# Designs tried in a protein design run: designed miniproteins, single chains, continued (3). Part 59

Each design is a single chain, and the fold is of that chain. pLDDT is the mean over its residues in the fold that is shown.

## One batch from the design tools (miniprotein)

Design m10031
Fold by ESMFold2-Fast:
Structure m10031 (fold): chain A 73 residues (1-73)
Amino acid sequence: SSAVRKAQEEAERRTEMWRGAGDALAAMSRSSGSLLSEKEGEQMGKKAKEKSDKLAQEVRDEMDAAVQALKAA
């Protein structure tokens, strides 16, 4: 339905914003120089990605609730 499609498009936009932030953090971690280990830079990048994935999951849960409400109505 159009309501579900709009929710999906908004969800996708928010997910892309968080992905961009995660990628920027990962790039900055790589440029930190010799004072940080490669492992520490990778860990920061992973944390940013995990946060983005959690937000995407929350949006999917909201979409599922909206679809269920539309079907019940």
Scores: mean pLDDT 67

Design m10032
Fold by ESMFold2-Fast:
Structure m10032 (fold): chain A 93 residues (1-93)
Amino acid sequence: SKKAELQELVEKYEKEAEELKDDAVQYEVAKGRAFYYKLYLKHADKISDEEFQQFLQEEKEVEEEAKALKDPVEIKRVFQKLAVKLLEFLNSS
């Protein structure tokens, strides 16, 4: 179910990015979310259900922060930082 939920989130935000491509701010938010959930999906076996729920909450908070920035460059940076944080967690043995 976790992999299916992640796949659905990836498809949802990739579709939103395509639909919002004419709005640079909304496009970068949707694209960043899609990229982040793709990264989760790739490493889903390393994440517990409890950790998954915590990461969903963190991503939602980052989305709200990113939307408030109204700058496509800063939005991209925020999602890059979130992705780095996830990769550091996943690569911690």
Scores: mean pLDDT 80

Design m10033
Fold by ESMFold2-Fast:
Formats: structure tokens, C-alpha cells, sequence
Structure m10033 (fold): chain A 60 residues (1-60)
């Protein structure tokens, strides 16, 4: 099972052209150390397949 740190979620968000400040605010509100692919997809408004693709491109 792949889990993403808040820092990794921000990197994926930036690659998708999302506002990193808005994403950081959402991550802080969740208060979690790690996020599943599904949770990252819901947070960023993309499919889980898109999250996995971007993560592979970034070497995560």
C-alpha cells in the first residue's frame, strides 16, 4: 500500500498546477502524517490513477 507524506502531496499538487498554499491549508486541517492514494485524489480533485502517474513521474 502506497502512502504519501504532506510534502509529497504538495509536490503532486504543484505538478498538477494546483495552488500549493491552498493544498497546505487542507493538509494542516486533516492533521495526518500520511495519506492514501484515494485521500490524495479526493483532496486534489483528480482520479487515483492520476495521483499514481504523477507520483511515478516524481519518483515517489
Amino acid sequence: TKLYSPEEVVLIAVRLGKDPAAVIDKLQARGKKYFSTREVAELLGVSPATVRRIARELGL
Scores: mean pLDDT 84

Design m10034
Fold by ESMFold2-Fast:
Structure m10034 (fold): chain A 102 residues (1-102)
Amino acid sequence: NFDQGVDLLSQGRYQQAIDLFQQSLSQRQSGRGWYYLGVAYFNLGRYDDAIHYFQQSISLTDPTSILHARSYSMLSQTYYRMGDYDRGDQYRQMSRDSYRSY
């Protein structure tokens, strides 16, 4: 299940976590599921896939949600890993603005 996927992520078992998150998403679309797929692909160094999944998380989460802010934070970190500091700074600001919307 989804919580098992999060536990597998914390253990570095990224492919097994991906399999569980994809199974969860096939049953019910969720911003949380897309977010953790992004985290798994980020940890695998698959940054283009990670960007796609974090954008899907943003599109399916409430702008006041902590997941919305976290997805922008992860987009920021992903762009920094790719050497794109301008986009990294842009998404870091979007993450901060999302937290302030509470």
Scores: mean pLDDT 84

Design m10035
Fold by ESMFold2-Fast:
Order: structure tokens, then sequence, then C-alpha cells
Structure m10035 (fold): chain A 82 residues (1-82)
């Protein structure tokens, strides 16, 4: 449903903001090359979330779920670094 799609999009936006906060708080502990890698992964995941939201179909939902998994993995990686 549209409500489910919007809920997934909201969760992805929350995760992205949490990652951004963690990167800011741990800036001095994260190598520049790793920071660029993480930023690229978050950006790609958010593009996938928006594409899934626009598509509003089963394939879009699966794309959004994969992007959410990627954002969760990135968050865990950043937490391990700082």
Amino acid sequence: SRAEIERLAAEARRLAKEIERLLTENRDKIPEEKLREISGRVGAAMVAVEAGREAADEEGLERMRRALRELREVKEEVERLG
C-alpha cells in the first residue's frame, strides 16, 4: 500500500540522518577514503528508496527493502568505526 511505501521511505530518511550524525560525531576517527565510500553508499541507497517510492509497486517495495538493509549495514559499520 502507499502507506507502507511512505513508512519505508520515512524509516530510510531516519537511518540516513542517523548515519549523517554518526559521521559528524566521529569525523576525526574515520579515514577520508572510508568517509567517501560510506557517503556514496548512503546516496545510492537513498536514490533506490526514492525510485521505489515513485514506482509504488512490488518491485519498488523490494528495492526499498534492499536499500533499507544497506542503510542498516552502513550504520553498523559506522558504529564499529567510532
Scores: mean pLDDT 86

Design m10036
Fold by ESMFold2-Fast:
Structure m10036 (fold): chain A 81 residues (1-81)
Amino acid sequence: PRAEIGIDGNTIQVVAETDDPERLAELIVEAIRAVGGTAEVEIDGNKVTVTATTDDPLVAAILIKFAIESLGGSARFVPPK
């Protein structure tokens, strides 16, 4: 999968394309829950969009990046606006 991870305050947005969107979404949600956050997931074909809120956005973003890389993908961080 290929993904972009954006952080704005306590909000994280992940936009990813993958051949297994349900598995990627599950791993991202688990990473967010591990830091006490909440997540909303939208799947459209091979595209996954996750919007999350957490008190530890940097830790959550790192865990999400590792989840994407564990599936043989790449993730990049995008600066907030």
Scores: mean pLDDT 79

Design m10037
Fold by ESMFold2-Fast:
Structure m10037 (fold): chain A 98 residues (1-98)
Amino acid sequence: SLEEKVEEFVKLAEEIAEMAKEEGKRTGNPLLERNAEAIVTLSKEAAEYLKKGDFDKANILLLVTLGTATLVVRLTKDPKMEELHKRMVELAKEILKL
């Protein structure tokens, strides 16, 4: 259950990052490409800390990942990215019991 939720969170983060990277290339917006890389790195680091039971570090990394994803979603204004981001927020709340 927890492992499946973490894996889904990382998958959603990667999907948002791919969409942001494509939009960045299309529009020439360097913030989209830069933040796409950060989303992938941060989400994977959060997953590693969760597996190790370091919930304090995982919490910080999950929140930073969500904040970075929020930025790219707002910059792209893509309804599909907004839907993926909403699911990421729901998963983070379930993982963190917020």
Scores: mean pLDDT 85

Design m10038
Fold by ESMFold2-Fast:
Structure m10038 (fold): chain A 57 residues (1-57)
Amino acid sequence: AEELRERIRAGILTLKEALNLSNRQLGHLLGLSPSTVSAILRGTLPPEALARKLAEA
């Protein structure tokens, strides 16, 4: 759902701001690639793919 995607995006953005991390460092912290983190922040990942990636990390 779009709502879930925006909530996750907002959470990741807040974490990035709180910890002053790059997309690469966020990727290492979350177990995601930097391109996946960038896609989440841009809102280009489908909600299903986003949920699956976070569950696998």
Scores: mean pLDDT 71

Design m10039
Fold by ESMFold2-Fast:
Structure m10039 (fold): chain A 65 residues (1-65)
Amino acid sequence: DAAKAAAEQQRRADAALSGGALVTGAVNPAEREKGEQTFAAVSPEAAERGRAIVAPVLESLEAVR
């Protein structure tokens, strides 16, 4: 249901801010793109925070890839 999906999405946003979920997403670029898009749909502020935390990590990963 929508309520269950929203609750799970909110939990993911919280985990992303703490870095846990973002580490997994950074390893898989496709999941990172989905996560970023999902956060933007739910909360643009959460998306900005997640991006700020992940950006330096993603830049480092792109440099070594």
Scores: mean pLDDT 59

Design m10040
Fold by ESMFold2-Fast:
Structure m10040 (fold): chain A 61 residues (1-61)
Amino acid sequence: MEEALEAVRKVAKEEGADDATIQLVLSAVRTEIETRPEDFTVEQAVALARELIKVLKEEKK
């Protein structure tokens, strides 16, 4: 989990997300990992984070 959350935070920063967006994305990804821990790799956590960041950035415009 920790490595997945670290990767998600790094990706969110690289995508230019603000602190509020980063916290939202981390919370959502953490919930998914806790619900399906055996099915979540770091790569899948990052993919989910990228989708959430894209949606949130589009709405902010």
Scores: mean pLDDT 75

Design m10041
Fold by ESMFold2-Fast:
Structure m10041 (fold): chain A 104 residues (1-104)
Amino acid sequence: SKQTLEQTKRSLQEMKERIEELHRRGELTEFEVNLEIQVLVGEIVVLKRMAEKQGDEQTVQQLEKLLNQIQEAVDAKLPTSTLAETLLGIYDELIGIVTQMLEK
């Protein structure tokens, strides 16, 4: 529903802000980054299922691209700080996708 998407967008914004603050303070550990990757993947999978049920093929493809970007970043074995910056960028892209879903 529209209300569920609005709540998801707000939750993603709050999660991004917390990770950004921890990263800025140098308090973001490898454990926290790996946990956040799992949470982010879970959120994308849920949103992808919603888009599939609505027949929104464009949104499905955008979410699949984000999942691929996360996998590529993990496979590249980037330093924790670089991986954190990559995740923040993926949060921005995901928030944009949820915003587009809300416009429909």
Scores: mean pLDDT 85

Design m10042
Fold by ESMFold2-Fast:
Structure m10042 (fold): chain A 70 residues (1-70)
Amino acid sequence: MTCNELLNKAKEYYQKTLNTKNPYDLIHNFTRGEIYRLQAEKKGCDTTEVNVLGEKAVAKLESFGIKEPK
């Protein structure tokens, strides 16, 4: 995948995480967003925008009592 494809996929899944009401779907969407973000970071893509969305997604996970894995 190109940088644009990886960043767009990460953004898509983080946005799904922010819009979900179901904690199971929230975990699934967040995990997929993290995978694409990490792949983009490894490729040397600019992840600045995606990192901001990821932080918002983590805050939403914590609001459901779900802690980010250490």
Scores: mean pLDDT 79

Design m10043
Fold by ESMFold2-Fast:
Structure m10043 (fold): chain A 83 residues (1-83)
Amino acid sequence: SEEEIRKKAEEILELLQKGDYEGAARLYSTIPEEDHPALLEALAEIIKQRFPSITDEQARLSAQMMVNRLKRVQRELEARAAG
């Protein structure tokens, strides 16, 4: 649901703020691929609410950069589990 995706987005942001990239990536991995666009929009909305002076496009770009980092960390975790 949208509510569940938003809650996960908020938890991901809290983990990232604490520098817990592995925790954030593990939480991200629980989100189905089809829900990734909804997660991106939820992250962008939360960022915009916390930083009202930035544009919607800047918030979306920040969210995309965060998702790209989470995907990279997820791949690193999978590689460690396989080795």
Scores: mean pLDDT 84

Design m10044
Fold by ESMFold2-Fast:
Structure m10044 (fold): chain A 85 residues (1-85)
Amino acid sequence: SPLVTRALQLLGQMHLDYLDLIIRLPQLSPEEAKKRIDELEERIRRLTEEALALADQAGDKELAEMIRESSKQILEDLEKLKKQI
């Protein structure tokens, strides 16, 4: 399904964006790190909404659950990182 393929691409993009932040984080000032975390939190929320809408349109409940769990884990990890700054 093109809907499922797109939802999986968005899920993959969320993980890639998170990894890019983690790799860059040690090179950033505390102010820049906080800004990048805030920007990524907003982006993850938007990508999650788009991916869930596609999964719902496809009727793929397992994919929707996977998207929700992945998003939750990334957002929790970002919150922990932000508290350490």
Scores: mean pLDDT 91

Design m10045
Fold by ESMFold2-Fast:
Structure m10045 (fold): chain A 83 residues (1-83)
Amino acid sequence: SEAERQEKIEQYRIQKEDIKLEADGEINSLKNQAQATIEKLKDNEKKRQEVMEQTAKQISEINAEEERKIKELEDKIKRLQEE
């Protein structure tokens, strides 16, 4: 039915927002943890650089996974809208 179609579209939109919020939360947690670690390692430049590089890589991976999940949901929404 049209009502069931609209409900599924709305559920996918909510899932997109939840994914974005989860990714933002994970990134903020990683940044906070990295900052605390860097502060403890202030006398070790090599290890501070390694923490920064690892954190940047983890953030990049979270962003890539977020984009992948969002695209899958957008494709599902588009298919339902084309019905």
Scores: mean pLDDT 88

Design m10046
Fold by ESMFold2-Fast:
Structure m10046 (fold): chain A 106 residues (1-106)
Amino acid sequence: SRSAQVAAILRELADELERRAREEKDLGVAGAYRAVANTLRRLADDIEAGRLTGDQALERLGKLLKDTEDSLKNADKSGLDKEFLEALRRALGDALARFRAALAGL
């Protein structure tokens, strides 16, 4: 089904991020990769279960990216880990772009 194909795309992206996290020497960056991978797996599960569409998953990833960018702008004022947030922003941005491109190819 289309939902199974969409879920498979998200799981492949999550698997790549988990592999990168295992090979990453910086624990904060590795943590950011695992956080994004976990988010992608939950979205894939929801899509496969019929609870979420691919377009809705794109919207959720876009919101997470925006929220992360907003957190980065205020990181010094809020005491948040800026390096972790920058890694999270990059991983989310890459995943969102690749997921959007893959969906367009379906």
Scores: mean pLDDT 88

Design m10047
Fold by ESMFold2-Fast:
Structure m10047 (fold): chain A 90 residues (1-90)
Amino acid sequence: MEAEEQRGRELLINRLKYLLLNTKDEEKRLELQLQLLVLEGLISPEEAREIYENKDPEKVKEVEEKAEKLLKETELNPALVEELEQQLAS
């Protein structure tokens, strides 16, 4: 059960990373970055909601920096990007 739940979480994280690499809209990027950080356990859902509603520049900058660090690993795996693109097209 725990292993299947973790697999589902990893799939969501990979989808969010893929969407972030292809999203140029600032508001949508913030939404995706906050969702990614919550799933990775780096911020609470409560904190993410507060940042999204208030859009505090200092907090937004911290979110961008943390999300960029997480994305670096995904940028090094083109095969993962292709797989996620195929799944999203289906």
Scores: mean pLDDT 72

Design m10048
Fold by ESMFold2-Fast:
Structure m10048 (fold): chain A 91 residues (1-91)
Amino acid sequence: SAELEELVDELRELARELLERTKDPELRFEIEVILGLIDIARGIAKITGDEEFLKKQLVKLGKELVEIAREIGLDELAEEIEKLIEKLESL
C-alpha cells in the first residue's frame, strides 16, 4: 500500500527529529535501534507482502518512540507520533 509506505517514511522522519533533539547517549542509541527495526520490518514486508506485520511493528515501535519523547519532555512530538499510530491502526 502506497499509504502504508508513506506512513513508514513519516514515522522515520519523526524518529530522526526525536534523535536530533535527544542529548542522552542511551536514549539516542535506543532511537537508532528503533530506526533500524523499522527498516528491517519494511524489508520483511517487501519480501513477504505481509502489510499487517509491518503495520503491527510500526505501531509497536511508534509507541516506544512516544515513551522516549515524553520521558525527555517533547510532548508535542509525542502527540505527532500518536496521531501517526492512530492512522496506522485505521488502515
Scores: mean pLDDT 89

Design m10049
Fold by ESMFold2-Fast:
Structure m10049 (fold): chain A 65 residues (1-65)
Amino acid sequence: MEEIKKMSVEELIEKLKEVQKLSKEGHIFDDDEIKKIEEIQITLIDKLKSKEEAEKVRKELIELS
C-alpha cells in the first residue's frame, strides 16, 4: 500500500494496464488484488495537481474498464 503511493503517475498507469492485460487473459482477481487496484486508482488521482492532467488520466482509466 505505501509502495503504491511512492510510484510515479506513469508507473501507476502502467500497473493498471498490466491489470487489464491479466483480465483479458482470464486471470481471476481475488479481493486483495481488487483492493490494490482501487488503491492505485485513488493514489493516482490524489497525486495529480492540475485538472488537465486529471482529465488525461481519467480518460486512460476509463479505457481500461
Scores: mean pLDDT 71

Design m10050
Fold by ESMFold2-Fast:
Structure m10050 (fold): chain A 56 residues (1-56)
Amino acid sequence: VLDKLDEVTRRIFETALSQLTPEQREAVVAEIEKLIAEGKPVDGLTVQRIIEKLKA
């Protein structure tokens, strides 16, 4: 999934994932892959919102 993101978004994604549990990381990746498969745009803000939802 990371190869489908631009450099800035990928960097934000990798940095955020390093602070999550393995289970949370898997959930975030699954949500991003789902959005990409549906043709929805994925940017740094989208990644941050998914992570915030998961932490709540």
Scores: mean pLDDT 72

Design m10051
Fold by ESMFold2-Fast:
Structure m10051 (fold): chain A 71 residues (1-71)
Amino acid sequence: MRPSVEEEAAALRALFRGDEAAIFRFLAGELAQAVKDNDEEAVARILAIAGRVLSPAQYAALVALVEELRA
């Protein structure tokens, strides 16, 4: 059974102790790999998790990263 977006968001906050910069770096790495693998489901899931744990500014930075990697 696949963990929910809420469960993964909670796990990341616990693992990184709410360190948003560390969470951003981790998610950016996962997102870059998903884009390279052409895994659109993984990209959408990572962005959904990011929207629950990151600030609007950091979330916008991840969206920009996806656009750059797809260009």
Scores: mean pLDDT 81

Design m10052
Fold by ESMFold2-Fast:
Structure m10052 (fold): chain A 96 residues (1-96)
Amino acid sequence: SEIEKQNAQQVISLLDQIKDLVTQLQKQGKLSPETAQQILQLADQAKKYAQQLVKNPNDLDAKNKLGQQLQQIGELAKQAGADEVVKLAVEALSLV
Protein backbone atom coordinates (compact mmCIF):
# COMPACT_ATOMS: atom_id res chain seq x y z
CA SER A 1 0.00 0.00 0.00
CA GLU A 2 1.02 3.67 -0.29
CA ILE A 3 1.15 3.96 3.53
CA GLU A 4 3.52 0.96 3.83
CA LYS A 5 5.71 2.48 1.08
CA GLN A 6 5.72 5.84 2.93
CA ASN A 7 6.71 4.04 6.17
CA ALA A 8 9.67 2.45 4.36
CA GLN A 9 10.67 5.90 3.00
CA GLN A 10 10.47 7.31 6.56
CA VAL A 11 12.76 4.48 7.77
CA ILE A 12 15.31 5.53 5.10
CA SER A 13 15.08 9.14 6.39
CA LEU A 14 15.55 7.96 10.01
CA LEU A 15 18.57 5.86 8.97
CA ASP A 16 20.12 8.96 7.34
CA GLN A 17 19.50 10.85 10.62
CA ILE A 18 21.17 7.99 12.54
CA LYS A 19 24.19 8.14 10.19
CA ASP A 20 24.49 11.93 10.60
CA LEU A 21 24.12 11.78 14.41
CA VAL A 22 26.64 8.89 14.73
CA THR A 23 29.14 10.89 12.64
CA GLN A 24 28.61 13.97 14.87
CA LEU A 25 28.96 11.92 18.09
CA GLN A 26 32.19 10.32 16.79
CA LYS A 27 33.55 13.81 15.94
CA GLN A 28 32.69 14.95 19.50
CA GLY A 29 34.53 11.93 20.99
CA LYS A 30 31.25 10.54 22.40
CA LEU A 31 31.47 7.39 20.22
CA SER A 32 34.61 5.38 19.50
CA PRO A 33 35.57 5.20 15.79
CA GLU A 34 35.03 1.40 15.97
CA THR A 35 31.45 1.68 17.33
CA ALA A 36 30.63 4.51 14.89
CA GLN A 37 31.89 2.40 11.94
CA GLN A 38 29.83 -0.62 13.07
CA ILE A 39 26.63 1.45 13.36
CA LEU A 40 27.26 3.17 9.99
CA GLN A 41 27.77 -0.22 8.27
CA LEU A 42 24.55 -1.59 9.84
CA ALA A 43 22.69 1.58 8.78
CA ASP A 44 23.91 1.19 5.17
CA GLN A 45 22.71 -2.46 5.13
CA ALA A 46 19.39 -1.44 6.73
CA LYS A 47 18.91 1.25 4.03
CA LYS A 48 19.22 -1.45 1.31
CA TYR A 49 16.43 -3.50 2.94
CA ALA A 50 14.29 -0.36 3.40
CA GLN A 51 14.78 0.45 -0.32
CA GLN A 52 13.59 -3.10 -1.16
CA LEU A 53 10.47 -2.43 0.97
CA VAL A 54 9.80 0.84 -0.94
CA LYS A 55 9.70 -1.29 -4.14
CA ASN A 56 7.84 -4.23 -2.52
CA PRO A 57 6.15 -3.37 0.84
CA ASN A 58 5.13 -7.05 1.29
CA ASP A 59 8.73 -8.39 1.19
CA LEU A 60 8.71 -10.22 4.55
CA ASP A 61 12.39 -11.24 4.24
CA ALA A 62 13.48 -7.61 3.72
CA LYS A 63 11.16 -6.53 6.59
CA ASN A 64 12.65 -9.12 8.98
CA LYS A 65 16.26 -8.29 8.02
CA LEU A 66 15.59 -4.54 8.35
CA GLY A 67 14.17 -5.16 11.85
CA GLN A 68 17.26 -7.19 12.82
CA GLN A 69 19.65 -4.46 11.58
CA LEU A 70 17.69 -1.73 13.43
CA GLN A 71 17.71 -3.80 16.63
CA GLN A 72 21.51 -4.25 16.36
CA ILE A 73 21.96 -0.48 15.83
CA GLY A 74 19.87 0.15 18.96
CA GLU A 75 21.87 -2.38 21.02
CA LEU A 76 25.27 -0.93 19.98
CA ALA A 77 24.03 2.63 20.62
CA LYS A 78 22.67 1.62 24.06
CA GLN A 79 26.01 0.02 25.04
CA ALA A 80 27.77 3.26 24.00
CA GLY A 81 25.27 5.53 25.85
CA ALA A 82 24.13 7.16 22.59
CA ASP A 83 20.52 7.58 23.77
CA GLU A 84 19.42 9.78 20.83
CA VAL A 85 20.58 7.07 18.36
CA VAL A 86 18.62 4.47 20.42
CA LYS A 87 15.51 6.68 20.16
CA LEU A 88 15.83 6.98 16.35
CA ALA A 89 16.35 3.20 15.98
CA VAL A 90 13.24 2.48 18.12
CA GLU A 91 11.21 4.98 16.03
CA ALA A 92 12.38 3.26 12.81
CA LEU A 93 11.47 -0.18 14.26
CA SER A 94 7.93 1.09 14.98
CA LEU A 95 7.50 1.73 11.21
CA VAL A 96 8.61 -1.82 10.16
Scores: mean pLDDT 91

Design m10053
Fold by ESMFold2-Fast:
Structure m10053 (fold): chain A 92 residues (1-92)
Amino acid sequence: MEEARRRLREMYREMVAEVIKHAPSEEEAFRLIDEGLEVARAAGDEELVERLEEVREEIEKEGPRVVSREELEELVRRLVEEREAEARELAA
């Protein structure tokens, strides 16, 4: 497996665990999204970059009420699962 993809998966797992353990404030949500964007750009994951940018803009424009904590947690969780499934298929 590529080192970049492995590193990306570990960071996604850490972000998901942090969001689940804490009630994310708007500041905390922006921090997690910005970190995710940085990692996704480094890995060349354009789809994830686009999705995270959309979520960030919605929170910035309307506040966290537009994208609930639960929706943000599920979005990150689904992205982690999809990337892990993709990696498994490539390894098989």
Scores: mean pLDDT 60

Design m10054
Fold by ESMFold2-Fast:
Structure m10054 (fold): chain A 84 residues (1-84)
Amino acid sequence: DPVAEAVEALRALPPEEARANAVKSAEAAIKNSEAKAEEARKKGDEEAVKKAEKLKELAERAKEAAEAGDFEAVARAAVEAEKL
């Protein structure tokens, strides 16, 4: 179960460090998805723009979940992003 594995990895860290790491990962994912969306728009690749926008939505959900300490929601967003 990829969600359970991701949750276990986060819970192996001290709670404060786990939260900080999850927030940092989500912030990096937001920036990366924004860069991908800009590149796709410059190329006129509408499908790539939609994919990048979906990745950004998932990263924003992961950040909110991480700030709340909801590591299960963080893991779910990460697993959904890997499927895109």
Scores: mean pLDDT 82

Design m10055
Fold by ESMFold2-Fast:
Structure m10055 (fold): chain A 65 residues (1-65)
Amino acid sequence: PSPAQLEALAAELQAEYSDVVESVRVFLDERGRVQVLIKPKPSASDEQITAAAQAAAERARELQE
């Protein structure tokens, strides 16, 4: 994926899950794999965090292809 696509995904996830996540980082590791790091809000439940992380991971995998 392009750097612009990684930046766009980070912005979309930050906006879409703003109630659950404090910050989102999307980057390529040294092996070229798309990584998503979510920093949850203290008020978010484990279920909300898990759902957001799963959705983010799926979108990252689609972008990886």
Scores: mean pLDDT 79

Design m10056
Fold by ESMFold2-Fast:
Structure m10056 (fold): chain A 98 residues (1-98)
Amino acid sequence: APRALAPLSPELREEIRKKAEEIKKIIEEAKEKGALSEEDAELLLKLLEEIENAETRFEAEVTASMLSLAVFLLIEDEEAKQKVLDLLGEMSNLVAAA
């Protein structure tokens, strides 16, 4: 089977979950500050949940790429945007290294 379709290890899934929790806090803070609409925050949180529920490397990488694009377009606070993009980059590196 292609490596991209192989199941993610439980250890890798836990590391992804930890980074997703950090991203979630940043998104919720941006919404509370008015730097992100409620509808846009809901979309970002749904994409984040899809990463947490990803079963394969392919699903994790595709969803992370979609979330990175959405973050770039929707988060107006440059500091919050950069922090989320950095965490998504770290997450992508963990998936690529496995």
Scores: mean pLDDT 83

Design m10057
Fold by ESMFold2-Fast:
Structure m10057 (fold): chain A 105 residues (1-105)
Amino acid sequence: SEEERIVRETEERIRAYADAGDIGGATRAFVEGMARLARLGGSTESFERVAEALREAALSNPLGPEDIADVRSALEGATRLAASSDPESAERLRRLGEETVRELE
């Protein structure tokens, strides 16, 4: 599916940037992937997979304040788009966003 391609490509890009020590690049890949999934109406599982890839990347390369702000904005944007069609998915995404940002701080 298109959703699975976006998830896989985003995970691969995040890992590639992290392995190169480029956490800014990993964050950008995350933001782009989240935006693509949100526009597609992706599942909460897909967002969870992409967020987990960034958390794993952050274990070796801590995010700076600007990167954390970009992550927060991307997660809030995805939640807002989901809220228009599926309030339960929006609540799961809101919780995922809070947990992800907390773990990156």
Scores: mean pLDDT 85

Design m10058
Fold by ESMFold2-Fast:
Structure m10058 (fold): chain A 84 residues (1-84)
Amino acid sequence: SLKDQGMKLYEEGQRRAAEGDFEKAAELLEQAAELFEKTPGSELNLAKVLRALGQIYEVLGRDEKAREYYEKAEEYEKKAKEEQ
């Protein structure tokens, strides 16, 4: 499923970040975010990926881009909280 593919990309992205490969981590996490955006009911998973992207761009010194990802993550966290 798209959700399973997104989770695998998220997990691999986190591994790459742990290895110090931040550019590859960002690429994988951006792919995970795209899949979750296309998957109904994945607001929590999307928020999680967007926060991870914020952290990666913060490490890369791209503070404005990091802030944009953190703001998007907060929006999706709020949407997920409104769902039953």
Scores: mean pLDDT 86

Design m10059
Fold by ESMFold2-Fast:
Structure m10059 (fold): chain A 61 residues (1-61)
Amino acid sequence: IDELLADPRKARAAYILAADPDLPLATVAELTGLSRSAVSRIRRALARQPTPDDIIAKIKG
């Protein structure tokens, strides 16, 4: 977690994925200069946070 704040590339990847979670991992990796594994980890961390879509899905079923 501290590494995300210390590394501007990881912070950028988090912003990109939060704005457009449907972007391919390879595209985000190219934009940030990170490996696909690093981008995948950031995406999973963001997915653990409750989003409006997650709340709606939970209410619906």
Scores: mean pLDDT 67

Design m10060
Fold by ESMFold2-Fast:
Structure m10060 (fold): chain A 70 residues (1-70)
Amino acid sequence: MKAEAKQILEGILELLEEIIKDPNNYVAWSALGIEIAALSFLGEDELAEEVRKAVKEKDVDRIRELLEKV
């Protein structure tokens, strides 16, 4: 329940939606990797791992569910 983690998750959701629309958007993929690393840097390692799984599956609904719990 950290404001910074919530902002990062909102950014991740936006980036994942962009990637689903254009899978060749390498800038969005790079930014997504940085945002996930930022979650780990904040000590949210378990959340970062859950996000990595959702991203591999392109599961936008999973990211939205995680946002509701932060």
Scores: mean pLDDT 81

Design m10061
Fold by ESMFold2-Fast:
Structure m10061 (fold): chain A 60 residues (1-60)
Amino acid sequence: SMSFRDELNRVRDEADSSTNKKISDAKKLSSIDPVSGQKQIDQVQQQGKIVHDTLDRTAS
């Protein structure tokens, strides 16, 4: 069995990988449509922050 900390680290790594992929996709969009691209970057960053805040609360 994994420790609780190991499980949280795995979830965090998966969340970070997902966020990085979405930011890369949004940056590609911003090269074509800067307004829509920036909106997607902002949304992805906000969602990533919520995930991190949730994991931090769970770690308490």
Scores: mean pLDDT 81

Design m10062
Fold by ESMFold2-Fast:
Structure m10062 (fold): chain A 61 residues (1-61)
Amino acid sequence: SAARQQNIVEQIIALARKAAEEGTPEEKILAGVRTLADEHQLSEADRQRALAEARRIVAEA
């Protein structure tokens, strides 16, 4: 469902934010986001949205 996928994207983004706050390198954060997106079978659109948001979070850190 769209609601389930949206919730998964939000959880992945929250984990990326926590990792960035802890000083995890961008490459490791993006690798983790890709792994979680693939594990949860996110659509390509949702996967790209999560990656774009993770990059934004790292740039702001």
Scores: mean pLDDT 82

Design m10063
Fold by ESMFold2-Fast:
Structure m10063 (fold): chain A 96 residues (1-96)
Amino acid sequence: SALEERRREVEERAREVIERGREVAKQAYSLPELREQGERIEAAIEAIERYVRESEDPEKAEEYIEQALSGIELLEALIRSTEDAIARLRAEREAA
């Protein structure tokens, strides 16, 4: 059915977002300043897994996926910014 096909599409997209989110959370956990952000992404991933399994409405699951993806993209940017700041502080210490 069309609903079963749409559910499969949402499940496939959820898998991709979950994988990306897990990688980002793992990177965040290596940075003390981003631990809480990593924990929030991990919780969002768990929520997506639950909604994909339990939800009768694939569009509702898609909405949660899009919200989580936005959070993942923001955390990816924060990780890059934090790594840049750490590299700068390291360079300043080595120059002293």
Scores: mean pLDDT 80

Design m10064
Fold by ESMFold2-Fast:
Structure m10064 (fold): chain A 87 residues (1-87)
Amino acid sequence: MPSGIEQLEALFAEQKAYLDSHMGLLSEEERARVEALVAEAERHLAAAKQAWDAGDFETAERHALLALGALGAAVQIVNRALARLAA
């Protein structure tokens, strides 16, 4: 079975593909904010992987939650833009 970190990497890749597919629909300000949140999520994902490999599962979980939070915020920006365009 995939580890928790492998599941997080798969979810990150899926969410990033979703964000990338909708970047053309965003304003310059929305795009910059999504890019900043993705960069934040990538930093936390890298830290989570490093902690997981070191056996520090508590630190890995903390960084995984921060990565998911940043990705969630980016997805909300895209979803709000889609809702605006659907009106």
Scores: mean pLDDT 85

Design m10065
Fold by ESMFold2-Fast:
Structure m10065 (fold): chain A 88 residues (1-88)
Amino acid sequence: SAADAEEEAKALPEAKEMEKRIKELAKNMSDEELQKKLEEYAKEAKKLGLDKWAESLLKFAKEGSKEQKAAAILLFERKMEELKEKEK
């Protein structure tokens, strides 16, 4: 097995869940769809004054691999949930 018990011991459970979600999103969406979603999220980030986030999202939309685009989408969604929790 390519997934050795040693590699499993190095990954935190949260990191494994993120990797699973990244692969699922990359499997279910085309590169073009991921790019479009990143561009949409970059516009939302800019509207919220999150300029560094908008720049990062646009960079990954243009230059990122399919998995990097998926990761950027999920990280931004996590950031949006964090902001929502701070309003409570």
Scores: mean pLDDT 75

